# Designs tried in a protein design run: designed miniproteins, single chains, continued (4). Part 32

Each design is a single chain, and the fold is of that chain. pLDDT is the mean over its residues in the fold that is shown.

## One batch from the design tools (miniprotein)

Design m13077
Fold by ESMFold2-Fast:
Structure m13077 (fold): chain A 103 residues (1-103)
Amino acid sequence: SMEDEIKISLARMLNSVGNLAFKKKDYQAAIDSYQRSIKLLQEVDPNHPELATSYTNLGLAYFELGDYQSSIAALQQSLSIDPNNTKAQQLLAQSQAKLQAQQ
């Protein structure tokens, strides 16, 4: 539908805004933008392929903040959609190692 096309376009814009915030090391602003993108994509299709990218980006932003539990959760969501995402697999392993080191 036209509404779904608008939601996807807005989600892509929000992901891009999140990427810009991430480059500036404003990880909280990046997280907020990625979460808004995810919400819009989920409203269109809970298994939308672009959700994998947004979840991977969300996981990376949480990793940079040292929130390894939230990073793991986001990366597991990414891999549930795209199991072959090597970036998400690698970052998940790194986040798990960091979380274990905190215990």
Scores: mean pLDDT 91

Design m13078
Fold by ESMFold2-Fast:
Structure m13078 (fold): chain A 64 residues (1-64)
Amino acid sequence: MKVTIETDLSPVQLEAIKRDLEELFPDAKVTIEGNKIVIEGDFTEEQLEELKKRLSKIGKVTVE
């Protein structure tokens, strides 16, 4: 499962969010692609909803 967040945050802020996501989802792969953060992993429906709620406040969230 792939979750992408598109944001207008600075590179420093993106790196901070990446670290927080890696702590919350240690088995997931978190990468920064320009102005986007991409999270790849196996999420439960509850984990996915929590992720959407947190990330929707900082950018546009897309789930694949």
Scores: mean pLDDT 80

Design m13079
Fold by ESMFold2-Fast:
Structure m13079 (fold): chain A 109 residues (1-109)
Amino acid sequence: SMIKELLEKGKKYYAEGKKALAAGDYDTAIKYFSKASEYFKKAGDWYGTMVSKFNISDAYLKKGDKEKAKKYFEEGVKYGKKAIESTDDDILIGVIEIQIAVGNVVLKN
């Protein structure tokens, strides 16, 4: 299945992004999370797209680039709303709403 292959590539790049982020390699993390977000987007995985965008935002915030952090967070929120519209999982909806609320608080300062 083309969708399964896209999801597997998204997950692989997401894992590499998390590894780079943990190592403090923010530029490499941004590159991998950007690849992950494109594969998740092509697969219709809006939650995967959202969390990839939120991790790009976090990497930019760690680099001191608050304006890019806000931009990528706002892109992630757009995909979070798509994820909510595409799921009946109340736990996932709650997780998305909490992540959006936390990011709004962090980025207002």
Scores: mean pLDDT 91

Design m13080
Fold by ESMFold2-Fast:
Structure m13080 (fold): chain A 81 residues (1-81)
Amino acid sequence: SSDEILAEFERRMLQLLGEALRAERLESPEATIALLERIRAEMDALYAEVAPQLTPAQRARLEAAVAGFRAWLDERAARAA
């Protein structure tokens, strides 16, 4: 169901958030930025895969959450530079 798809996406986003928080502990700014960019790309790929399977209302909520996570990743990458 679309609810199961959303729950799985949420679980994966939490895993990616965990990876991003660990990236802040890397010694190299270049390594941190590269990892955050990889996490963003992985999230964007997951969003592209699940979005067509959702209702319009679910897509709107997911789009808002994904936009927030993108903004957070971009801010963290900028702070590492």
Scores: mean pLDDT 81

Design m13081
Fold by ESMFold2-Fast:
Structure m13081 (fold): chain A 88 residues (1-88)
Amino acid sequence: AEATIRINAKTGEVEIEGDLSPETREKLLQLGELFALSLQTLKTEEEIKKAAELFAKRLEEELDVESVEVEVKITNEEVIVTVRLRLK
């Protein structure tokens, strides 16, 4: 199964896309919301990127993940962390 999580650090919005079990979706949403809150305390691009890498590792440990891709987009208007998961 494949899933995409998009987190807007400025708004705290978490969006999850993919064909997931209710249990997996709930867990991803919870982890994503906690991560969004942590991102709001970070001030530098370096800190945000390091936090995103740690989040990806947490997802690998918490879920039966085959692969994880993390992408960080920082602009004057938004900070978006996109995580793409391939689940076993």
Scores: mean pLDDT 80

Design m13082
Fold by ESMFold2-Fast:
Structure m13082 (fold): chain A 99 residues (1-99)
Amino acid sequence: SAAKQAEIEQELLEKARRLLAAAEELRAEGVEFPPLAQQILALLRQYVNTSDPAKRQQILAQLQALLQQLASDESPENEAARAVLERIVARAEGVELEP
């Protein structure tokens, strides 16, 4: 429904803002961000700053492509990007990293 779509969009915007805030906290704590993680964060910043739904959809498609690249690339350098992004998500959601 339109109401559920609006709720999902609002949640996604709030999550994007929290991810950016969490990333800045981790950066201040001395966490290094690999280039792919930096690119994803740049797209999230563009997403938050964009009020045009068509541009938001385009940015989401770009984010999805980068996340698929990250998932399919078995290189050790992209493992570091995955680890940093997982830490950002955990911090943003207030979830403790379980062992």
Scores: mean pLDDT 78

Design m13083
Fold by ESMFold2-Fast:
Structure m13083 (fold): chain A 68 residues (1-68)
Amino acid sequence: SPLERLKKLTMEIVNKGIEEEGLSDDQAGLIGGESFKAAKEAYERTGDWEEARKAAEEKYEEMVKKIK
């Protein structure tokens, strides 16, 4: 399903943040939720998986910078 694909994409981004940035579970959860939301909104607007991925990546970068 589309939601499963978005969830997998978001978890891959979050896992990378844990491994590279040393995020806590709370930080990872917050970033994951916001990245998922951004990806879902982009996908619902465009129907494009690359736009969804880009939105998740951009939100991840913003959130990591904001939390750290």
Scores: mean pLDDT 78

Design m13084
Fold by ESMFold2-Fast:
Structure m13084 (fold): chain A 75 residues (1-75)
Amino acid sequence: SSMMEEARERVLLLGGRVHSLELLYGPDNPEVRALRARYLEVRAAVERATTEEELQKAMGELDALDAEIDRLEAA
């Protein structure tokens, strides 16, 4: 579905953002480590989603992670 395609694209882009933070701050930085862990959870949720409702919930988590990264990048 188009929603699944969008979610997968967003997961790919988010993964790149987390990787960039790991390069800048180090993978052992507590905030970066927490973002990596949450990223892996959301990626798994997207890949496991079999319903539109499950996918919408996963996309909500992607929005939350994007906001957390925006906050860290602004610091």
Scores: mean pLDDT 86

Design m13085
Fold by ESMFold2-Fast:
Structure m13085 (fold): chain A 77 residues (1-77)
Amino acid sequence: SREVKILMEQAKEDIAEAEKALAAGDTDRLRYVISRLEGIIGELKALLPTVSPEEQEKLQKMIDELEKAIERARAAL
């Protein structure tokens, strides 16, 4: 659960960086941040079979939010 919290905080920071890159029109930076968000999704998915059912629901919701954020960012490219 502590590792999940750290990953969620990191995801929020990277989403903010993606927003900054989008506002600046910095396509290279945006692509880089999207790649980092994809990495976080991979880490959260790897944790799913190792955590409690309640934590699995939280991880799955975060994964869904991150995937939607990536889709929106890609649509802007």
Scores: mean pLDDT 81

Design m13086
Fold by ESMFold2-Fast:
Formats: sequence, structure tokens, C-alpha cells
Structure m13086 (fold): chain A 91 residues (1-91)
Amino acid sequence: LEEELERLTAELRELLAGYDVNLFVDFARGAPDGGAWRARLREALLAMGVPEEVAERILALLDTMPFPLTVRLGRRGSPHRLDLNYDPRAA
């Protein structure tokens, strides 16, 4: 489980390396937030200057995880930030 999360984190950091976006991913500590987590995450990534093709690859990687996750996104010098607890398998 930790090895899978570490691999995911490394792949996500590689995809974001050119975009000055800070990403934290961990196992969710509480109940997942309801609603359209994919749309919210995509919107946050695009708002932080990540290209749509890279955002879609990030979403595809997160969809491979079988367990609830906490995702935190931020960009230095930007008001754009996302804190999200979600289940990749939830609607």
C-alpha cells in the first residue's frame, strides 16, 4: 500500500515538474468529500497552469488507486489551492 502510494506520488511529481505546483497525496484520514472530485481536481490543476493533457493523465493515475485518498494542491504565489478527501471509485 505505501509502495503504491509512493510510486503514485513520484509519477505525479514527474508530471508536475515544470509547473511549480506542490502536490501532497496520502491515505484519507476521514470520510471522503461528496461530489464531483474529478471535476474539482481538473479545475484546480488548470487554474494553476497545468495543461489539460497533463491534468487528464493525473486523473487517470488517481483512478488506478483502490482506496480513498487525501489530495492537497497549491501553487507558490497563487491564490489557487485545493484540499480534497475523495474515494476514486465514488461518483
Scores: mean pLDDT 72

Design m13087
Fold by ESMFold2-Fast:
Structure m13087 (fold): chain A 65 residues (1-65)
Amino acid sequence: SMEKEEKLRKEAEKLAKEYGFEVVRSIGGFFTLRVKERSEEAKQKAEELKKKLYELGAGAVIEEE
């Protein structure tokens, strides 16, 4: 349902923000994430964030730019 997808998107946006990322694209529960500040620490946080999103039933990738 569209309501379930919207709820998942809001939860993903909140979680991404806590990890220093933003959601730049959302398609059917799959999210493209942009890092706010590039660093090696941010790469580690990206992997943890992707794992947490997967546990919520979502997929994610990090935008390479």
Scores: mean pLDDT 78

Design m13088
Fold by ESMFold2-Fast:
Structure m13088 (fold): chain A 92 residues (1-92)
Amino acid sequence: SIQEIIKKLQEFAANVDKMTIDEILEELDKIEKQIRETFKNNPRQQIFLLSAISLIKMGMTVARKANDEAAAKAIAKKGVNKIIEELKEIEK
């Protein structure tokens, strides 16, 4: 459900600072799979949300390549919080 994804993302955002970059990327992969399943009958919303996660991963990769782990984690937190806001709007 959308509410289950929101809860999972909120827990993830709270724990990002305690995670490695690889653990964050693995959790984002799990979230992508859950989004694909939850929105399988809503292709516009699915594409939008998956694109948002792809942008987070891309930003994290750029920061990691620059040896800026703090920036990579900040991108993850900010991006995930934006997805949470979008999911809350979709649920309305």
Scores: mean pLDDT 85

Design m13089
Fold by ESMFold2-Fast:
Order: sequence, then C-alpha cells, then structure tokens
Structure m13089 (fold): chain A 92 residues (1-92)
Amino acid sequence: SKEENLELVRAFLEGNLEPLKDITGEEFARYLAEVFDLPYESLKIGLENLLFVPLEEMTGLEFAQRFRKLLTPEDIAYLRELVEKKEAELKK
C-alpha cells in the first residue's frame, strides 16, 4: 500500500534499513519515485549511474546502504520534509 511504501522510505531516512532486506533495490526505487513524485525511469537511470549497479541486482538493504553514503545530512533533511508532506496528503 502507499502507506506501507511511505513507512519504508521514512525508515530509510531515519537510518533503519532492516525493513528493506526483504525487497529488491528496484522495488524500493519505485517507492522512492512514488513518494517523491519522480518519474521512475528517470530515477532508475540516475541511481544506476550513481551506484554503477543495476537496481535489480541489489536487495533493498544493499541499495539503501549505498545510496545513504551519497546523501548529505541536508539531503536527508530535505527528503524527510517531502515525506512529511506526502503523509499529510494521504491522511485526508
């Protein structure tokens, strides 16, 4: 569900990566695209170019660990703000 996908993205931003172990990097990237209102295909190309690995070849946990190393504290704060906005939209 959208609410479950949003919870996974929130956990990622808080550094709780364990919930991501049971999904693929592709599945998690699709959730990121949905939460941040980004075209999935554009996000996939950008992420695979940054990580040098196809999203389908990674677990969600492996993807999250690699992606978090590329994010600054300011990036995390900005993405957290976008998640809070999306949660507010879904509650009503």
Scores: mean pLDDT 81

Design m13090
Fold by ESMFold2-Fast:
Structure m13090 (fold): chain A 85 residues (1-85)
Amino acid sequence: MRLVLRRADGSLVEVDAAKLAELAGISQRMASNVLVGAARALERLGAPLTAKQLLDSGELSLAQAVALARAMRRLGATAVEGVRE
């Protein structure tokens, strides 16, 4: 599974659990849980979603939302557009 993130310039970037873990400085297990939580929130609420909206959905913990926000900042991404298998 990969997250599809939208950058400020409108381009899309895909991030798997390994890349998310690297960018956020977290374990791959925590990164996989972020991907699963984001997928559930996107299915329920639709895209696009910010890290704050993912936190507010209840599908991500505060630590997971902070980690996602850190990875997104490193990529210049502003929103989560979707997930791919």
Scores: mean pLDDT 88

Design m13091
Fold by ESMFold2-Fast:
Structure m13091 (fold): chain A 95 residues (1-95)
Amino acid sequence: SPKRLEVERLLRQADDIVEQALSQLPEDVRQQFEQFYGKLQRELFDKKLTLSEKDYIKAAADFLQQVIDEMRRLNVDPSLIQQLQQIRDQVEKLG
């Protein structure tokens, strides 16, 4: 569906922002966050196969919120967090 394709496009943009944030973190913190992010990505991928469009959009927004909360905890650059929040808001508006 057009909405599922738009979610996938927004999640690719979010991934680019997360990778930029990761590049700025100390190596040990980076590795821990990469494991956290990878786990959340796998969980969302599994849900994509079984959820309705509406529930998948909600799951994607919830995924991005968890990533944002972790980035805030790690004191990532506020401008990158703001960019992720804008992407999350765009995903939420699709549902």
Scores: mean pLDDT 90

Design m13092
Fold by ESMFold2-Fast:
Structure m13092 (fold): chain A 92 residues (1-92)
Amino acid sequence: MKIAEILERAAERGHRVEAVIVQKALNEAAKKAGVAIPPSVTVAGGAAVREIAKEIEAALGIKVNVVPAPTPPAVDDDEEAVALAEAVLASA
């Protein structure tokens, strides 16, 4: 898959951890949506994650939201909180 090539290139540049983070986010979003390629995904990280996200957006045409690493604890923390918040925002 094209995603695997992007993540492999990132790992070769020394961003293996960031590639794993992006891969995990994509897999979770795909599993939740029941599709191979999710329409959108949110991932926490810095500049390296943002670069990987840009390549994935360009290759797949999906929306990737890169956010800074959250500070725990969040009283409204939920496994789907970001996806639910985006859905609510879109409907409001």
Scores: mean pLDDT 68

Design m13093
Fold by ESMFold2-Fast:
Structure m13093 (fold): chain A 55 residues (1-55)
Amino acid sequence: LSAAQKAQLDKVYKQQYQSMYQSFKNLGFDDDTAKKWGKSFADITVQVQTIKLSK
């Protein structure tokens, strides 16, 4: 992947992490749980985007 594609993936990760973190916090989950699930969803999103960019 190019440097530009890696920078785009970093932005996607941060956006998804923040969105999922806030969603789980709004559902009443504790901070540690919200961070764990936020990271998991962000990682999955970046993995899918990486596959798309590699094709």
Scores: mean pLDDT 80

Design m13094
Fold by ESMFold2-Fast:
Structure m13094 (fold): chain A 64 residues (1-64)
Amino acid sequence: MPPLGGAVGVAVAPTEEEARKKAEELALQRARDAGLEPVSVTTNVVKLPDGNYRATTAVVGRAR
């Protein structure tokens, strides 16, 4: 089986762009720290009732 792993980043920010950027940076950093080469990156962004945005990024990576 291929040695696959995952990493997740979650961020809240006042804009969708800031939330997405922070979540992606966090998820990619966690993947690198885990020794994973990113294969797939998926980001989901939701608007919160308080006017902020929450972004969740999932990274699937391959072990080095």
Scores: mean pLDDT 81

Design m13095
Fold by ESMFold2-Fast:
Structure m13095 (fold): chain A 87 residues (1-87)
Amino acid sequence: GLSREEALERIAELLREHYRSLGFSEEQVEAHVKSFLEKARTLSVEELIAHYEAALAQVERDLGHTPHGRAIAAMLREIIAVLRETV
């Protein structure tokens, strides 16, 4: 399994790819990643999984049939899978 720090690093890269795909500047990408990491370090793995599962359910409900919504849902599923690999 992945360590907590390895999982957070992998999630940070997924977020960088996502925000770059939306046309964000590198400054904006790194600001969003930094905000995520600061919040994530205050939460347990179980709290992070619950947070992203709730986000996935909302995206699927609101945007699930759009290409944009499917791309976000795929990213959120990858984040959840990475977190579930922690020990």
Scores: mean pLDDT 84

Design m13096
Fold by ESMFold2-Fast:
Structure m13096 (fold): chain A 65 residues (1-65)
Amino acid sequence: LTEEEKKMILEAARRFSDLEKEAEALAAMEQALQANDIEALKAAASLLSKKARDAVETVLTTIKA
């Protein structure tokens, strides 16, 4: 993933998350993105709300296309 793609993924997650309640999941996701660890990213994203997960999935689909 490029730095721009990582920023888009993290921004989408933060935009649709409760930053206080989901802070731990968002931090884990940020660390996974920095490490380019797709398994860790998937695990962290699973801890997000459905709306935030859907937003992340949309960004990933756009990157894949």
Scores: mean pLDDT 77

Design m13097
Fold by ESMFold2-Fast:
Structure m13097 (fold): chain A 95 residues (1-95)
Amino acid sequence: MVTVEQIRRVERNLLSVETDPKEQEKIREASRKLIDISEGKLNLEKLSQQELGNLFDLVSHMVNVALRNEDKLSDEDLEVLNRIYQYVLDLLLSR
């Protein structure tokens, strides 16, 4: 899975391109949950369908911000986001 360092880098870069405070808060919330998962403080496999759906919505928001600003983000950051998105989507669809 992605590392805490990769998540923090993506968060910082997305926050640098997103100017809406409401959208920035969604990015911070998504990053916090993803870091908790990466550090083992939150077990992704044990999330309820509703909790996993909420995480998917937050990650989808990060992806949408990235796609609107793809010229300002690195290919590596886009790949990290795509990997997170696909993993959460696959878990959601398998339940």
Scores: mean pLDDT 81

Design m13098
Fold by ESMFold2-Fast:
Structure m13098 (fold): chain A 78 residues (1-78)
Amino acid sequence: MEELLKRLEEEYERTENPAMRKQIELVKRLLEGADPREIAEEMLAAIPSPPVHSVEEIAEFLREELERIREEIERRRR
């Protein structure tokens, strides 16, 4: 887990895109044990227009995205 967090931190340093940095910050919090629902609520609060998805749907999406990112980072390293 910590090794994965370190890789995300390296990606954060490499990217100069503020949107990518924000995405990495959210993923890091998720990997550090943040509740996907809490992250979803924070994302919802930051959106100026109401989203078409519920907090539960966003939380499920974040969980799937987290798994996908973990797998992608592991593949890229090998």
Scores: mean pLDDT 65

Design m13099
Fold by ESMFold2-Fast:
Structure m13099 (fold): chain A 98 residues (1-98)
Amino acid sequence: MIEEIKQTVLDETNRFLKENPFGVPVEGDLEELKKELEEARKKLEEATDPVEQIRYLFKVMQLEIQIARLEGKSDAEIAQIQRKYSQQLLDLLSSLAP
């Protein structure tokens, strides 16, 4: 189950990247990503199902990284975002184990 959840999250993020390619449209892309991030954060706070919590947490992480890259943030700042959300995701996944 946990490995299937991880695989589902990976597949969902890969689908998101294919359906919403970076830099298209270039104009307004950052604004759209920020709106989607706020929506994802709200859904994460409201989610009670662990699968939904994992999906939205991963989506929040990916959106924050995409926004950071578009804003020209450094690799070090992006790595800090990755570490923060990866730790939260790991903690959430670990809470699903007995």
Scores: mean pLDDT 69

Design m13100
Fold by ESMFold2-Fast:
Structure m13100 (fold): chain A 83 residues (1-83)
Amino acid sequence: MEKEKKREELLKELKKLLDSNSGLSDILKILKELFELGTSSAELAKYLGIPKSLVSKLKRALEEKKYGTAMNIVMEIERVYRE
């Protein structure tokens, strides 16, 4: 499976989920997969039009396995993305 192709598919699915008021757990799963594929906080923030600091905070929470904190950050990402 091509890493670039999987990343592009995940980015499209992420936008679809954010646009459709989809479940926070589904959004979190895709964000986690994007980070595992090596997507930088800067690239993801630019793609979504949101602050890099917010994406970096999420990446750190996921690396520390603080899933409750990560879910709260996903809620804030969703709010900021819709503004």
Scores: mean pLDDT 81

Design m13101
Fold by ESMFold2-Fast:
Structure m13101 (fold): chain A 87 residues (1-87)
Amino acid sequence: MELDPEALKKIIEELYKKLSKEAQEFFEKLVKTKKAELKLDGFYFKVELDEEGKMKVEMSYTKEQNEQLIETTTALYLALEHLELEK
């Protein structure tokens, strides 16, 4: 990747600020606990990062929640990048 770690951190922060409150909470929980769950009407998304380095994902959503899926997936991506930059 062409970006240095500080430039990537700035991009993560800017994208994080554009997320919904639910997606921001999902990001914070995943970064702090290595697992996060988001449950809304017609939307369920759970991610767990195990000690073996494997990611486990459970999800269920309706067509009307496609925008929420995009936001939650973006929050997941940002959280994974943030964790890589931490150590």
Scores: mean pLDDT 77

Design m13102
Fold by ESMFold2-Fast:
Structure m13102 (fold): chain A 90 residues (1-90)
Amino acid sequence: DDSFQAALLARARQVLADARALLAAIRAGQLSLAQARQRLLQLEIDYGVVLIQVGVLRAIGETPSAEVLALIEEVERLLAEIRALLAERE
């Protein structure tokens, strides 16, 4: 469904934007460790929804768009960077 793929793409773009905003805020020293962890938890929940929707597409025999897959790779890279920065502070 092109409409479902468009909605998934929009959600993946939003999750990437949120991941970039969180990383920038952490690097700028704008968040306490507790605030950064809370925002990371919300980001991981939102990213989990993207992965569920990708799983649904694959289960019905559809392939996620190359753009969605590229956004997922970038989100995973940013999540790894965020987790590494937060681990350094503990």
Scores: mean pLDDT 88

Design m13103
Fold by ESMFold2-Fast:
Structure m13103 (fold): chain A 91 residues (1-91)
Amino acid sequence: LREEVARLAREVARLAAELALAQGAPAEFAEALRAQGEAEAERLREDEELLRELAEELGISLEELLREAAERLRELRRELEARLAAAKAAA
């Protein structure tokens, strides 16, 4: 599940970068967005203690936190895919 969340986060970052490019952003800006998203995904994957502390503060289990994160990231991915398709159609 943690690896799935990290994978989804990387995919969202890639789509956000592609959307920025489709909207006319410089390649350097899009690359920075992708790199930042990938770094954050890697921290999420490696820092189990941080995630466990966050779940504890929210009063939920680590598994529930990761499932909610995965679901939200899947929603963001669908939204970004729709926006990217619309941007490409408008160009």
Scores: mean pLDDT 77

Design m13104
Fold by ESMFold2-Fast:
Structure m13104 (fold): chain A 65 residues (1-65)
Amino acid sequence: GERKKLGLLLQEYILETGKEEISVEELKKLAEERGIDPSLIDELAKKQGSPETINLLEALEILSK
């Protein structure tokens, strides 16, 4: 499903960049480029209480539930 595709994207991004955070805007662009629903990014931002940045490890935890 789309949640699993997003989880794989986040894992690849962490492995490639070594970053712990990504902006909501940048992650939405990456998701759209891969055909992933950008509303999932808004859901992650809301669950983390941050409208502008996503913690990548917490996002993976949220997506695994």
Scores: mean pLDDT 82

Design m13105
Fold by ESMFold2-Fast:
Structure m13105 (fold): chain A 67 residues (1-67)
Amino acid sequence: MKVYHQELVLEAEDIEKAAEEIAEFAESQGFKVESVEITETSAKLVFSYVEGDTLYTVTITIKKKEE
């Protein structure tokens, strides 16, 4: 089995809303939501997708944007 891992870092004013929108979009594209961790200043989301013998994982970190 091959494993591909991609990490993305995003900034948002509303971390909870951004996390919700990203998770909803990922599920709409066929990704499994593995975990969602939300704090006042950051969120970490992990998604996975299996195709054939390959596992794709995506980790998205959302940080609070400074005004």
Scores: mean pLDDT 80

Design m13106
Fold by ESMFold2-Fast:
Structure m13106 (fold): chain A 73 residues (1-73)
Amino acid sequence: MSDAERRALIRELLAEHGLSTDDATVELLLMYARGYALDRAGIEALARYWAAARESGHSVPDDALAAIIAAHR
């Protein structure tokens, strides 16, 4: 998957959850997807987790983020 395809997928997933598709958020999620070599399912899990954390107003717990990365590495 190319970086352009990853950006498009991230924007689509954020929009589906009613979240901001600003460049800063997309690039942040792209950094995680690239750095940990996440597959499509990993990117989808990351976006869902990000959406849930934003909706609840809570910080993203490091343990939960690490678990997603480990499962989809």
Scores: mean pLDDT 72

Design m13107
Fold by ESMFold2-Fast:
Structure m13107 (fold): chain A 69 residues (1-69)
Amino acid sequence: MISLDELKKEQIDYLRSLGADEEEIEELEREFERLRAAVEAGDSDAMHQHLARIGEIIRRAEERARERR
């Protein structure tokens, strides 16, 4: 099982590989900190919301990278 810190590092590296700017990386880092707080609190609804937000950030970066073909 991957830790949140390992997952965060992996996703940041992935976003950088897709050409994400510093603002997007900072947004992703902020959402991971919110996810960590939700996990510590055992708040499943908050965990779901922050995971969805992380997914949106990644999807947005993937869409832009795909457009450059």
Scores: mean pLDDT 81

Design m13108
Fold by ESMFold2-Fast:
Structure m13108 (fold): chain A 80 residues (1-80)
Amino acid sequence: SLLEEIKKLVEEAKAEGQALLDEYGDKLTPEQKKKLQELWKKIVELYNKALEAPEEELPEILEETRRQVEELRAEIARAK
């Protein structure tokens, strides 16, 4: 289901963000930490929206979740 796809993306993003913090947390700049926190907050908001949304809205939420996860992944790559 689309909701399961959104959930999987959120769980993958959480794991990837946590792995970065575990390995590089002390080396991240305050600006990098703020960007990661803002992106994670947006991803969580999208997931919460998906849980309450009618099925017809899930494709749009999935697409936006993909964009935010891609932005998070770009920031993770930049931080390494």
Scores: mean pLDDT 85

Design m13109
Fold by ESMFold2-Fast:
Structure m13109 (fold): chain A 81 residues (1-81)
Amino acid sequence: MEEEVKKLIETLKTSKDPEERAKAAKKLAEIGREKPELVIEPLVELTKSKDEEVKEYAEIALELIARNNPEIKEKIEKALK
């Protein structure tokens, strides 16, 4: 799981294929719904990226994780401060 998260984060940062980046963001969101502790901190760090596309994909993944879960949403909001 942790190795998979690292690979997905790397794909999000380095892939030239928008479809691969979108799939990586979706998979990170799926993992984050079950184990938010594995993905929230890495994704929050990516929202600070100078690469606008990387930032956008990280924000999308965080929004998908927070969707319909107020406790996770609060954790994400605190991490973004």
Scores: mean pLDDT 79

Design m13110
Fold by ESMFold2-Fast:
Order: structure tokens, then C-alpha cells, then sequence
Structure m13110 (fold): chain A 59 residues (1-59)
């Protein structure tokens, strides 16, 4: 499933925020994945892929 450019940017921004919280120990990977799935209607695999990109972007 493909997101449009605006939805993709929003998903990446949320993923970056979740990645920062994950690195700070504020949330778990499962909570971050669920938030992406619930917010954008992503599959678990798509949510995990966005979270990985978010982690790379906040390095």
C-alpha cells in the first residue's frame, strides 16, 4: 500500500518522534509500531519500516 507524499511525510515525522521516545526509554517498540498502525492505517511491517527510517533520521 502506497501513501501519498503528504501522508508519507507525516508518517516519517511521527516515526521520528516515536524513535526519539524509544531511545529515551519512554516507550516500547510495540507501542511505537501500534501508534504508527493506528494513526496511518499501516500494516505491522509498514509501521516497522517507518520506525527504522525514523531511527536513522534521528541519528
Amino acid sequence: MELDEEQRKKALELAKDLARRLRAGEITVEQAVKELMDTFGLSEQQARDFLVKGLEEVS
Scores: mean pLDDT 81

Design m13111
Fold by ESMFold2-Fast:
Structure m13111 (fold): chain A 80 residues (1-80)
Amino acid sequence: MTAEEARAALERIRERLGLPADEEEFIERLARIMSEHSGVPLEVALLAVKAFVYFARGDLEKAEEFLQRGVELELEELAK
């Protein structure tokens, strides 16, 4: 997936779900929806949404950091 494709995907999600244009509110609300519907912990969902948003911005370093933290939290859950 390219950054352009990621931006297009985020815009489609925003339109379909009626999410706010404000980025922080968008991240929080999308993460909450993901957590509620998938059973993923909210903290993991927040990191996944942040990783995707920063990837769409072209900030690969921050996207990787958020993705890595999310994977670590999921592995901790699986170890329980």
Scores: mean pLDDT 79

